Designed miniproteins, single chains, continued (4). Designs and how they scored, part 114

Each design is a single chain, and the fold is of that chain. pLDDT is the mean over its residues in the fold that is shown.

## One batch from the design tools (miniprotein)

Design m15942
Fold by ESMFold2-Fast:
Structure m15942 (fold): chain A 81 residues (1-81)
Amino acid sequence: DIQEEIEKVRAAIAAAEAQPESPGRRLLIEAARKGVELVPVYLEDREKAEKLNEEFLAATKPAAELVLAGKPEAEIRAALA
């Protein structure tokens, strides 16, 4: 369910916002918010919306790993593109 996945992402953003600020945290929150905003645009085409949500989740996982590894902001942004 796309709605359930969107709610999970929103909960994750809220949890991340409760943590101390860092450049990596800020970039992941920005990317996650953009992903959530894009999904509703495709809700009339559920198949496209599901694919977009899966691609967004797959893209953000590598970026999260880069943040944990202390990689530069430019490398994290490239992983999110």
Scores: mean pLDDT 64

Design m15943
Fold by ESMFold2-Fast:
Structure m15943 (fold): chain A 67 residues (1-67)
Amino acid sequence: GAAEDAAARAAEAARAGDAERAGLYSSGNWQMSKDAEKGSKYAELAGRAAIAGDAERAEEYARLAAQ
């Protein structure tokens, strides 16, 4: 879903050292739905880690968002 894709893109941007691109993914307008609530939360955390330059942490949150 959109949250899962955003988390994956944030982790990808973090690995590339692209903090600006990572910031764009984390600032997305997330609407929490019953099915996407957990994924949305982890996508936000992945984006924040990516902005901080923590590629490994962003990648871990992206995996959690995909579950």
Scores: mean pLDDT 63

Design m15944
Fold by ESMFold2-Fast:
Structure m15944 (fold): chain A 72 residues (1-72)
Amino acid sequence: SALPVGDALAIARAVKAGNFQAAKDLLVKITGLSEEKAEKVVEELKSRQAEINALDDVQAALKVAEIIRKYL
């Protein structure tokens, strides 16, 4: 399944803001992942927050989509 760039960008912005609860809620709503899988994705996003923060919005969205796609 494809993750739309706009949805990946919304999740990337939540990660950049340090709002991991919003990132989890968006993941569940957008992808239909179980809460357990969404928690694992958020843990990986949290571990990569510094990397994601160093990227521009487009590259951050692409990186977030890449990470999420491993769990789809």
Scores: mean pLDDT 85

Design m15945
Fold by ESMFold2-Fast:
Structure m15945 (fold): chain A 100 residues (1-100)
Amino acid sequence: SSRLRSYVDQGELSLRNAQNLVNGSVTPNNLTQFHDQVLRAGNYFSSAGGKETGQLMQQAIDLSRQALNSTDPQLSQQLLQQSVDLLSQAVRLARNVVDS
């Protein structure tokens, strides 16, 4: 469906924005922006993905929230990277579902 592909395209944009934030400094502003990008991707993939995509997105959201609540910049960076890895998996899975 062209509509579902559009949602995946928007989720991929959110992924690219999140990847750029992971490569930046661990600051409260960047952590907040990262969490917002993951939440946006979750909203798009709730419309475009299956149950497995939703589960990956929930895990990515939970990790981004843990990063926001961490006082350790190294731990926050690791959590952001894990969140991006899950978001990347969700994008690939959603793309495969809508292109099948």
Scores: mean pLDDT 84

Design m15946
Fold by ESMFold2-Fast:
Structure m15946 (fold): chain A 81 residues (1-81)
Amino acid sequence: MDEVKKKEKEYLDAFKKLLDAENSGSSKSEIEKLKKQFLEAQKNYDKALDSIEDKELKQKLGIRSTSQMFVMLADAVEKAL
């Protein structure tokens, strides 16, 4: 459970860094590095979720992460304006 929360935080942090870099007009090379970090964090989070035998808890955590990503995306768009 705590490991899943840690991996979720790493996943969301990687997503935010990617959004901030795109919003600030960072170079293609920087964006590519952040995309790789985001994909790695996503894989690590997916593995942590797959270790949960409780299907309802797994779905609830997945929905929560997706919801938080949409909030971050909306915030990044607002900052770009």
Scores: mean pLDDT 78

Design m15947
Fold by ESMFold2-Fast:
Structure m15947 (fold): chain A 99 residues (1-99)
Amino acid sequence: AAEDLAKAEQVVADLEARGAATKARFDELGKQYPEAAPWASEAAALADGATARAKEVYDTYKDKGNYQEGLEKVRSIAAAFDLGAARYTAQIDAVIAAA
C-alpha cells in the first residue's frame, strides 16, 4: 500500500539522520579519547553500510511494488543498526572508563 511505501521512506530517512548523528557523536568522542577512535571508525562503517543497504532495499521493493515487504526489510536493517550502535556505545563507554 502507499502507506507502507511512505513508512519505508520515513524509516530510511530516520536511519540516515540517526546514522549521521551517530557518526558525528563517535567522531567527537574519538577526538576527545584517542583510545576510542578505532570504535568510532567501526561505528561510522556500520552507519554507512546500514544507510546504503536500506536505500538499496527501499528502491528495489519500491520498483517491484512490494511495499509491505520493503517496509519490513528496511525496519530490520534499522533494528540491526540500532543494536550495533548500542554495542559500540557500550564499548566506547567501557574504554573511556578504563582510561
Scores: mean pLDDT 84

Design m15948
Fold by ESMFold2-Fast:
Structure m15948 (fold): chain A 60 residues (1-60)
Amino acid sequence: SAAEEAAQRALEAFADMPAEQRVAFFRRQLEEALADPNASEERRRNSRAIYEAVVAEAAK
């Protein structure tokens, strides 16, 4: 899915970022997308999928 592809791209692009900073960064991106009334549902879904993937990787 587009959300899964977005999550995989984010993990690859930000692989060198420390896990804790990466989680904080994408948490903020998700919060901004959810707070923006002009954000598309696709943007909100992608932002959530990225955040969940980053949290899952940090938990390993």
Scores: mean pLDDT 86

Design m15949
Fold by ESMFold2-Fast:
Structure m15949 (fold): chain A 89 residues (1-89)
Amino acid sequence: EPSREQKEEIAKSLGLSLEQLEELLAEPDPEKRFKKQALLSAYVLVKEGRLEDVEEAIEHLRKEGREELAELIEKVKRGELTLEDIVKI
């Protein structure tokens, strides 16, 4: 189960309240919700300078056949996909 602690840390890193983050992640489409969660996690890792963790996530997703999502995370790493772009998905 995703912990409250993890959500609080993500919200803090993004400058959002926990309530605002939960509203953002309350996407009714499970596939869109998963993509938003993955992209938000990658965005936080990039902001923290944890680029090796982002690369590892990209490699893992490609091995799992999630190539489209891996390319989106790579765009987050390059700064081509912003927090606003992630919200609009």
Scores: mean pLDDT 75

Design m15950
Fold by ESMFold2-Fast:
Structure m15950 (fold): chain A 93 residues (1-93)
Amino acid sequence: YDLDKVLEAQEVLALSLGLDPELVRRVRELLRELHEENNNASLAEIPKERIVEALVRRFGLSRATAQAIVDEMYARKLYSLVALARMLAEALA
């Protein structure tokens, strides 16, 4: 499993969908950080609180906004870079 190749492919897809390049870069950094901290665990295996804390630290979101994003991700099983970048684009607008 080559995380960098998976993230690169997802970044290309996100950019093709018109997502902001700087936002996509920041989401890629977030996902790398979460994988490194959790021994390459998928987002579905990482406790929600860790993802909420990372979103607050990396994007300056309120805890309530970060919690809402993470709750939607888990409810809809949307764990890709593209899905997270789209949700963050909406939250930051």
Scores: mean pLDDT 79

Design m15951
Fold by ESMFold2-Fast:
Structure m15951 (fold): chain A 80 residues (1-80)
Amino acid sequence: MERLERAHELVNEAIKLALAGEPVPEELYEELEELGLPEAAELVRELDRAVKEGASVETIVGLALRALGEVLQAELEARR
């Protein structure tokens, strides 16, 4: 529970920063990878890159939803 709760907090923080047009710290997606969520970590890296490249809001929101979806899927699997 605590591992996935932390991962959820990290993805929410990354989304908050990205929607504010702020860069996502590397430590954030490194911690996601350490928590055993490499797909979520990669999506957060792509989210950071998209923000830095001035990508559209649609692209940023799409990556954010995909990253959140990876954590939610892991949470659902952990409860089964």
Scores: mean pLDDT 83

Design m15952
Fold by ESMFold2-Fast:
Structure m15952 (fold): chain A 74 residues (1-74)
Amino acid sequence: MRPDVSKMTDEERLALLEEYRRRAEELGDERLAASIDAQIALFREMLADPRVSPAARLALATEMLEAARERLEA
C-alpha cells in the first residue's frame, strides 16, 4: 500500500527515500540506487532553502517517491 506522503514529516519522507535506495541496492539495481541517492541530495538542498515552500517540498517528495516505488515494483 502506498503511504500518504502528505501526512509525513520531511524527515519521514527522507527516511522513505533512503529505504527505497536500500531496496534498489538489494535488487542489484545500481542505477536506480544512484538515481534515488541524487534525489535525496536534491531534497536535502530544498530543506536547506527557506524560500522553498512546504507545498513545493511535498510535490517533489511525492513525485520522487512515486517514481522510485513504480520502478522497484516493475
Scores: mean pLDDT 79

Design m15953
Fold by ESMFold2-Fast:
Parts: sequence; C-alpha cells; structure tokens
Structure m15953 (fold): chain A 57 residues (1-57)
Amino acid sequence: SRAAELEQRAMELVDRLMEQGKRQEALDFYAQFLRLLGQGDIDGAEALIREAEERYG
C-alpha cells in the first residue's frame, strides 16, 4: 500500500539521520510522520518525507 511504501521511506530517512548523529531530528521527524499517518493524512506524510529528504540528502 502507499502507506507501507511511505513507512519504508521514513525508516530509511530515520536510519540516515541516525548515522549523521541527528537523533533528535530523527525522533521528531518520525513522531510527526506517525501522527500524519494516524490522521489519514497520506499526502502530508509524503510531503514531510520529501522536505526531510531535501534537507538531509
């Protein structure tokens, strides 16, 4: 599903942030991602991932 694909992308981004020593940013990002998914805001969750990917590579 689209939600499962976004969850995989979010976990890859969390791993990348953790490797960069950005633990707080990883936790804040993932918490916000889960909140958006919990609200059914799939488009918002995808936008959040895209913004974070642009910031962190």
Scores: mean pLDDT 86

Design m15954
Fold by ESMFold2-Fast:
Structure m15954 (fold): chain A 82 residues (1-82)
Amino acid sequence: MKATELARKAAEAMKQGNSDEAVKYLDEAAKATEESKDREVILGAIREIGKASQAMVQNGNKKGLDAAKKAAERIFKALEEA
């Protein structure tokens, strides 16, 4: 939900080539998932970050792709602890 919305904003910023904005939203999405501990919210965020990562790969944006990997790692850890 909120974390999923932040992940969607990150994906949109990545598609626009705005890597700084994308990194900001990815960090906020990861933080929101860590705080929620809601399994459904965490899974939703994972799906949206996956879409964002795909957009980054297509655009050659390595900086944003690295940020997406770090966000995914934090979210996967939150899922394991949930």
Scores: mean pLDDT 72

Design m15955
Fold by ESMFold2-Fast:
Structure m15955 (fold): chain A 65 residues (1-65)
Amino acid sequence: SEVARDVARALRVVAAQIDGRVTIEEVDGTLHVRTHGLSPAEAEEVVEGAKVLAEMMGKKLVVLP
């Protein structure tokens, strides 16, 4: 289901943050997300998960290079 897929994506972002491969910082209601040492494909999947997380939280998302 779409809900299960979205939850799985959000959980992968949380796991990547714990593993030190993603940093998430909130600044003035906006989530700033940065990936560390991921391939372009891995980074894209993290960004998709971060978008889901931001939507669930009602926040804007900015992806840093």
Scores: mean pLDDT 77

Design m15956
Fold by ESMFold2-Fast:
Structure m15956 (fold): chain A 94 residues (1-94)
Amino acid sequence: MEEEIIKLAQELLEKARELGWKEAEKRLEKFLETKDYREAIAAARILVAKKAPEDTLELIKRLLELLKENTEDEFLLGLIDDLIEEIEKLLKEK
C-alpha cells in the first residue's frame, strides 16, 4: 500500500533527524521524492548498521515487508530478506 509505505518512510525520516543521522535522512528524503525502493533499502541498511533503537528497527522491518509485497525485483527481494533477518537478530539480542 503506497500510502502506508510513505507514512512509514516519513516516520523513519523524523527518527533519523532526531538521531542526527544525516546520511539516513538524505536517503529517506530521496525515497520520498523519487519512490525508488533502492533509496529506502539504503536508508534501512544505514539504520541497521548504526543499531537504531528497537522502535525504529520495528518501523524499518514493517517498511521492508511492505516494499517486499510491492516489488518483483529478485535482487531487491534478496536485499530486503537479508535486512529483515538482520533486524530480527538485533531485536532478539536487545
Scores: mean pLDDT 82

Design m15957
Fold by ESMFold2-Fast:
Structure m15957 (fold): chain A 68 residues (1-68)
Amino acid sequence: STLERVAIHDLSRHYGLSEETIRAAIEYAKDHLDEPEEELIKELMEKFGLDEEAARAVINFAKALAKE
């Protein structure tokens, strides 16, 4: 979606991560929104190399995209 593309670009620039990494992290978060947020943050940090702030931002965008 257009929102996903914009989010990937902005997060990539802000956190210094590749767009592919951010896209994979958003898709992972979308599939795991039923988990406790604290656990999902840790998983995103471990699997994709995000810091806590980036992981939280990815989760927020995944929640927004899941409502489309």
Scores: mean pLDDT 82

Design m15958
Fold by ESMFold2-Fast:
Structure m15958 (fold): chain A 81 residues (1-81)
Amino acid sequence: QAGRLEALRTEAEHAAAEALRAVEEGKMSVDQALAGLRAWREVLLAEARADPRLSEADIAELEAYLEGLFAQTEAELRAIA
């Protein structure tokens, strides 16, 4: 269970890094990156909630982590604009 939660956090970190890099490289607009991150976060949380290996506490911890990570990434994306 702990390994699964850590894997989901790693996927989130990779998604945030890819969004920042795509905008920095001119492959994606800031608005497109923000929309993509919001959609991806919703998909990730839905998958986590459907995973019987994760407890309610694991899901709450993931939600808090994603909120912080994506808020920071949104701030960085908006600073590029």
Scores: mean pLDDT 81

Design m15959
Fold by ESMFold2-Fast:
Structure m15959 (fold): chain A 80 residues (1-80)
Amino acid sequence: SMAEFEKKLVEDISISMLRMALTVLKFSPKLTEKVVKMLKEKASVEDIVEYIKKERPDLTDEEVAFFERILRNIRKILEE
């Protein structure tokens, strides 16, 4: 249906935007795909954030908070 097509398109765009944001923040391709995989496999936002803090201890508290907000917004889209 058109509604199913629109939902998939919004999900695909949201994941592409996440990959782009992570690339700009200098995440490696491997780390980017791990984050995307965790999100698709319904890992909690808290688990993803803790994983990123461990892999990227250089990130500021503000950068981590911004990343968490993006993850929560995308999670809501994927769970609709």
Scores: mean pLDDT 82

Design m15960
Fold by ESMFold2-Fast:
Structure m15960 (fold): chain A 112 residues (1-112)
Amino acid sequence: NVIDEITRELLREKDNPTAIFLAYQLVTAINELRKLSPEELRELMERAYEIAEKLIAEGYTPEEIIRETLRELGFSEEEIEAIMAIIRERREELEERFLLLSGDVEGERVRA
């Protein structure tokens, strides 16, 4: 899965796991509605990470961060509600999957 691989790279390179998790949720939900190329997925993940990290620093809630990140990415309010519905439906699955990806990266660091 291209999104999983991009997420592992961000987990190796970046220091804000909350921003990575928010970007992971956003891009996974967007890709469910719009089939994106690997290049589009990489650009979207990087941009979503940057926006989410900024909004976390400003003290916004996770839901506010997701909504505002989607708005800054150019999504309509109708598209934002559709993406939010996907994230809510898949929240537990996405959280479990993200924890496994985080464990993979930590395991790689221990293995040399």
Scores: mean pLDDT 84

Design m15961
Fold by ESMFold2-Fast:
Structure m15961 (fold): chain A 89 residues (1-89)
Amino acid sequence: SIEDIVEEVAKELGITLSEEAKKFLIKYAEKRLKDETDEAIKVNIASVLNLYKTMIGPEISLEKLKRFLLGLAEDEEERKIIEESAKEA
């Protein structure tokens, strides 16, 4: 499942996700990567979390992750996915 992928990647990278940040990231991946394979989802999640860790740090809250992803969003569709995922977390 996407939840298992998120938990595995966070553990492998030594990242601590709050429960709200974990739920948010799962919803975000479900919306944005719905047509991707489990391997592609894992690569995308690892890329996001590793970039956050290197730029900011290993402890991730929902509000910090949301702001980080909004800063990387290229268009309105990506921003909608981020906002909707945060509301469902």
Scores: mean pLDDT 86

Design m15962
Fold by ESMFold2-Fast:
Structure m15962 (fold): chain A 73 residues (1-73)
Amino acid sequence: SAELARLRERIAALEERLAAAVAAKDWAEAARLARELGEALLELARLQGASEELLAEAEAIVAAEVAELEALA
């Protein structure tokens, strides 16, 4: 669907912005972008039929990764 295509485009844009923030050592921006990317990836997984149990596990992993980046800020 068009909505799914837009979500994939947003994910690609967030990945590029996150890579740029990491390269710039802007850890606060990297943490914010990683959170947004994680949320977009979880939404993509939900639209593709991932279970609530799997989504909760993935959400916890994203939160842990964001916390690591925040610790560098």
Scores: mean pLDDT 86

Design m15963
Fold by ESMFold2-Fast:
Structure m15963 (fold): chain A 77 residues (1-77)
Amino acid sequence: KLSEEQLKLAEQYFNSLDKDKDGVVTKKELKEALEEVTGRELSDAEVDAIFNAYDLDKDGKITFDEFKEALERKSII
């Protein structure tokens, strides 16, 4: 479970990357957001694993809800 502080950071960072305000972010943007929120470096393999968990490889995008779940499931926090 994400802490309240981590959730707020995730929302702020996600919104800063989601310039279209459509609630989706690309793989590159996801990596940057996760690194900022968790305070640790993520490998491309870790980001790929997160995308694969949500079947986003073919589309290269993730919603905020999926982004939040990825942070929780990967024990990154």
Scores: mean pLDDT 66

Design m15964
Fold by ESMFold2-Fast:
Structure m15964 (fold): chain A 83 residues (1-83)
Amino acid sequence: SEVQKYRELAAEFERVLDELEYLTGVKNLPASHPEVQELAKKLVELARELGIDVSSLPVGAAGLRKLREQVLAAAAEGIRAAE
């Protein structure tokens, strides 16, 4: 169902974001690290699946927080429209 699709996209985005924040904030891996780059690419792909116009992951905590807010809002609107 469309409702499940949007819930799964939002949940996967949050999961990948938590993993990215663990690698960069707890393990202090640089943005150039292959694992960090793969997670960043996945976040961009998930955001694009929700119709967000993004080509690369925003730099810095403020940009990342804004993208997260946009993803959650887009998923919530998709769920609301599908109900």
Scores: mean pLDDT 82

Design m15965
Fold by ESMFold2-Fast:
Order: C-alpha cells, then structure tokens, then sequence
Structure m15965 (fold): chain A 90 residues (1-90)
C-alpha cells in the first residue's frame, strides 16, 4: 500500500470525522510535507510516530471526542494498530 492509498481511504471517510483527520508518520521530511499540505487544504492533522500506539490512540480519541463521535475502545485500538501497521509497511 502507498501513502496515496491511505489518503484516498481517509478522504472517503473524512465526512464521518467531518473536518478532522489523523495522519501516522515515521519521523521523515516527506511525512511532514504531506501533513503540511493537508493542513493547508483545511484539514486538521495530528502527526504521531508510527510505532507509538499509545499516542495514536490518544490522538484518535481526541479527534473523535471533539466531533462528538462515540466509538468503542476496542474499535479505537483496532484502528490505531491498522494505521501503525500500514505506515510500517510503506
């Protein structure tokens, strides 16, 4: 999978999160550039390290809470693991 695939999937579900988005990145200049482009497009992006599952879970919970979206803790954990695994596979 490529970052383009991740962005396309995120864009398809952005209406559920409304104006907020979540981006998991390794410490890299390319990842930072992608985050900057998304923010410039009016998307709220939180950048976290791909290996920091705790930070990924915390950021995801914050985004969902701000939008009033209720999700089970198990679902949040599953999403965090998926995001981390995909980021590591690229």
Amino acid sequence: MTWADILRELEAHIDEVETESFLVLEPSAEGERMAALLREAGVDVTVVAADDLEAIEAALREILAKKGIKRAEEDIRAMARRLSAVARAI
Scores: mean pLDDT 64

Design m15966
Fold by ESMFold2-Fast:
Structure m15966 (fold): chain A 109 residues (1-109)
Amino acid sequence: SLAAELDRIVEETARRLEELAERAKRELSPEQARAVEELVRLAIGGLQALRDLALAGASPEELRAAGETLLTHLRERGEALGVPEEVLEEILRIFREGVERIVAAVEAA
């Protein structure tokens, strides 16, 4: 079902983001690692919101627009939190890939 595929996409993307946050705890300062954890939490929440919109019948175009809005907000928040640029770009890339998978699943349904 579409619901099962969307749940799988969100779970797989969230796992990648959580693995990145755990790596950040080992490689960055405690302050930077906390910034990464906060941004990852927001990114996972954004993917869940997109999944809920898709299940409510949002079009591929509406999901792409919502995804771009969320990407803009995540970039601004990541910069404000002091997330290192390389880590921020990795988080945004993983998030964008998740958005694209959600859109593709809706288009295939």
Scores: mean pLDDT 92

Design m15967
Fold by ESMFold2-Fast:
Structure m15967 (fold): chain A 87 residues (1-87)
Amino acid sequence: MLTKEQCEELKRILSDYLSTIPELSEEEKQRIVNASQALCDIDIDSFPCEEEDFESDSEAKRVQCFLKEAALTLKEGGEAALKNYLA
């Protein structure tokens, strides 16, 4: 499970990253940020992600697996590791 501090860092870093992508709509950015909030309330290890899910036609599945990977990266390596993952 992410700590409250890690959840706030994740949301901040994702918001900053998404703001650099001009082709994403405000609605899409908000959906991703809102989805990251769900990770604060559950054990991220409980998220079922397979390799196929990252290439899924389901936006929700792709976003969920992306957020799980981002959250694990932040948990293990901090802000610098997450920024490197997103670059």
Scores: mean pLDDT 69

Design m15968
Fold by ESMFold2-Fast:
Structure m15968 (fold): chain A 92 residues (1-92)
Amino acid sequence: MTAEEVLKELEEGIEKVENDPSMLKSESSRRLYEIIKKVLEGEELSAEEQAAMSEVEKLTLEMLKKIKEGEDPEKVLEEMEKKAEEIYKKKL
């Protein structure tokens, strides 16, 4: 899968949510949506917004930036999954 294909799927997902906001069932889902949208639009998050982000939200931002920079989406996703597992293990 190419970086361009992944970015297109994310853009289509954002458009679907904008057409039906009820698809976002949780506050964490809405927060992730806002982060994804800002990154896709090329907007920089403020230092204050970044400080308020959860570890999972920071991973999502890092993943999207790497994909936009042309890194292999499969490799980025695998790295994100490993980091997410470490976060969940630390909270047990």
Scores: mean pLDDT 68

Design m15969
Fold by ESMFold2-Fast:
Parts: C-alpha cells; sequence; structure tokens
Structure m15969 (fold): chain A 65 residues (1-65)
C-alpha cells in the first residue's frame, strides 16, 4: 500500500519534510498515488502539511510515530 510506504519512509526520516515529487521518486510510485496516500494520512492525523516557500511539504506527526 502506498500509504504504508509513505508512513514508513517518514518514520525513517521523522525530522525531515518532503514534497510529493520527492516522495514519489524515493518510493518509486506515481505522483497521484502519493497525493492519495498523503490525503488519507492527513485525515488520520499521522502526517501534516505546510508551505515552505513555494513548495508544499509533508512531515510525520507524533500520532504517526
Amino acid sequence: MVEEKVLEYLKEHPDEEFTVDELAERLGVSRDEVLEAVRKLIQEGKIETKWKGNKLVFRLTEKGL
């Protein structure tokens, strides 16, 4: 499952923030699959999103640990 891959990757990098494109490249999945996965993980409160300059980034929350 792409959600599990995203969550596992972020658990390995808990202090880092990633764009959708970075997650797609590093996990070997499509950009659309990452977008669907991050939406679900945000709804679960396991990751959060914010703007960093002109980039939307995602990171692990304490609930995701």
Scores: mean pLDDT 81

Design m15970
Fold by ESMFold2-Fast:
Structure m15970 (fold): chain A 89 residues (1-89)
Amino acid sequence: SMTEFFKKLSEKLVEEAKKLKEEAKELKKKGESEENKKKLEELILEVEILLGLMGILIGLATLLKDEEGKKIAEEAKKEIEEILEEMKK
């Protein structure tokens, strides 16, 4: 079903965001350098791209009138937003 597609893709994007968050934590442990700051900015940008993709996914679920798929994608977007906020701290 289309709902199963939205669920699997949402789960995959959340997993990728969690991986980027852990990479950011490891960079922060290595201390502050200009090189580490640039790498952190790149990881933050990658998570912002994932949020953009979630927006497209929500739009597609809305167009298809898949209320369950839309809800799943909106919940995944919130989780990625929380990850992004933690990475910026």
Scores: mean pLDDT 88

Design m15971
Fold by ESMFold2-Fast:
Structure m15971 (fold): chain A 79 residues (1-79)
Amino acid sequence: SNALDKEIEALQKEIERLKEMLKTSDSKNAIEVQLTLLEARLAILKNDLDKAREYVAKMKELGQEDLAARIEARIEKLN
């Protein structure tokens, strides 16, 4: 739908912005957490559940167990 396409476009632009910030930031971990969260949301919106599960694993590696669990719960609702 048009609304879904607009949400995907907005997420892609924000992901690109965070990737640029990551290059120059002293707070790389915080930006990487936010970037991973948005990439997981984008994968879910595109119905790429395998890719979304990769971002769950990355979120756990970043020490964000609560955020990983929230992404995982959202994936389960789509199956």
Scores: mean pLDDT 85

Design m15972
Fold by ESMFold2-Fast:
Structure m15972 (fold): chain A 58 residues (1-58)
Amino acid sequence: DALRQAAVDAAERGDAVSLTGHLIEMVGRVIDGELSQEDLDATLQAVRDAEQARRAAA
């Protein structure tokens, strides 16, 4: 949840470095069995939606 929100916030700001770091952390948690693949997929969709909304506002 906190990582998902941080990734979305980074996407809204266009901060690719922070976004990449948050996504790597989530992938690590999926590999360790602490997070589901479905949670990661939902976060990636939310990031895409935020990025598209940012581009539409430009």
Scores: mean pLDDT 79

Design m15973
Fold by ESMFold2-Fast:
Structure m15973 (fold): chain A 89 residues (1-89)
Amino acid sequence: MSPEVQAALQRASDGASLLVAATSGQLSLEAARQGAKLMKDAATEAHRLGDEKSLAAIRGAARQVLKVAERNPEVRALVEEVLAHIDAL
């Protein structure tokens, strides 16, 4: 795996962690917005690198976060934006 792909996957993981922490009230909605941005940036990079496996993994992570955010409509909307961004790539 290339260092660039590893960096993209790490950014997606960091973004997912911020979104999950925001759903539990540990972090603010602003942190959730930063998490969504990290996941979108990671997906764009994985797509640019032609790494379908990493893009699928990032999409999978976003879908898991969507389940966690089920009872938090503001964070859920941010995760839906991440999935829409991936679908538009």
Scores: mean pLDDT 87

Design m15974
Fold by ESMFold2-Fast:
Structure m15974 (fold): chain A 90 residues (1-90)
Amino acid sequence: SAAEESLKEIEELEKLAKEAEEYIKKKDYESAIKVAQKALDKIDAIFARIDALLKQSGSPFIRTAPVQRLEEAREKAKKALEEAEKLKKE
């Protein structure tokens, strides 16, 4: 179902954000940047879809915990991207 697909997509994005942090710990900053950017691009696309769905349906499911999980994944990916870019320049 669409709901199951959305949850799986969020879980994959959470994994990408964590993977970016792990690459930083391994000092693989190029891989960290690529993975973090991929996560951010996908998260932005999901937020665009959520905004469209909220305008049409107003589903409580879309307005609850999944949105918060996406925001947390986004913040982790942003921090990983910024840190990896900074460390790569050093």
Scores: mean pLDDT 77

Design m15975
Fold by ESMFold2-Fast:
Structure m15975 (fold): chain A 85 residues (1-85)
Amino acid sequence: MKEVLEKAKDIVEEMKSQSDEAAKKRLNELIEYIKKVKESSTPYEQSLLDGFIEIAKMSWKNTTKENAIRLLERRLESMEKLLEK
């Protein structure tokens, strides 16, 4: 799970320097990656990953790229604290 969170953080950081179109495409790739990881995760991990997917889908429809990225970063920080071990 730690490796999944680090990869997600790297992708979200990369999105900051990308065009809106490129960032949206990258976010969709991240969502698909998270869905695959979820298939082999514990029920607790699945719940956390589902929350990330929901925020990713909703934020991109309802706010700017900059605000969407902030919401995703906050979610990843929250998940990291909950998954510290």
Scores: mean pLDDT 80

Design m15976
Fold by ESMFold2-Fast:
Structure m15976 (fold): chain A 72 residues (1-72)
Amino acid sequence: SSNIQRRQQLIELLQKDLERTQKEIDELRAQAKALGLEDDPRVQLKIDLLTIVANGTQVVIERIQKTIEQLK
């Protein structure tokens, strides 16, 4: 149905956002390690905040997936 299709499109958008956030975390970790700044509190805070965003996005994806299963 069109309702299921729209929810699937929203999941795809959120999955792309999750991939971008994970890439930012990985790049920040790599840069911090290269500079010997892996223990810098600003770097740690940025990684923690990005991790919170990633976890939140994953929860939203799972809730939408559950809704799709209920509509099938």
Scores: mean pLDDT 88

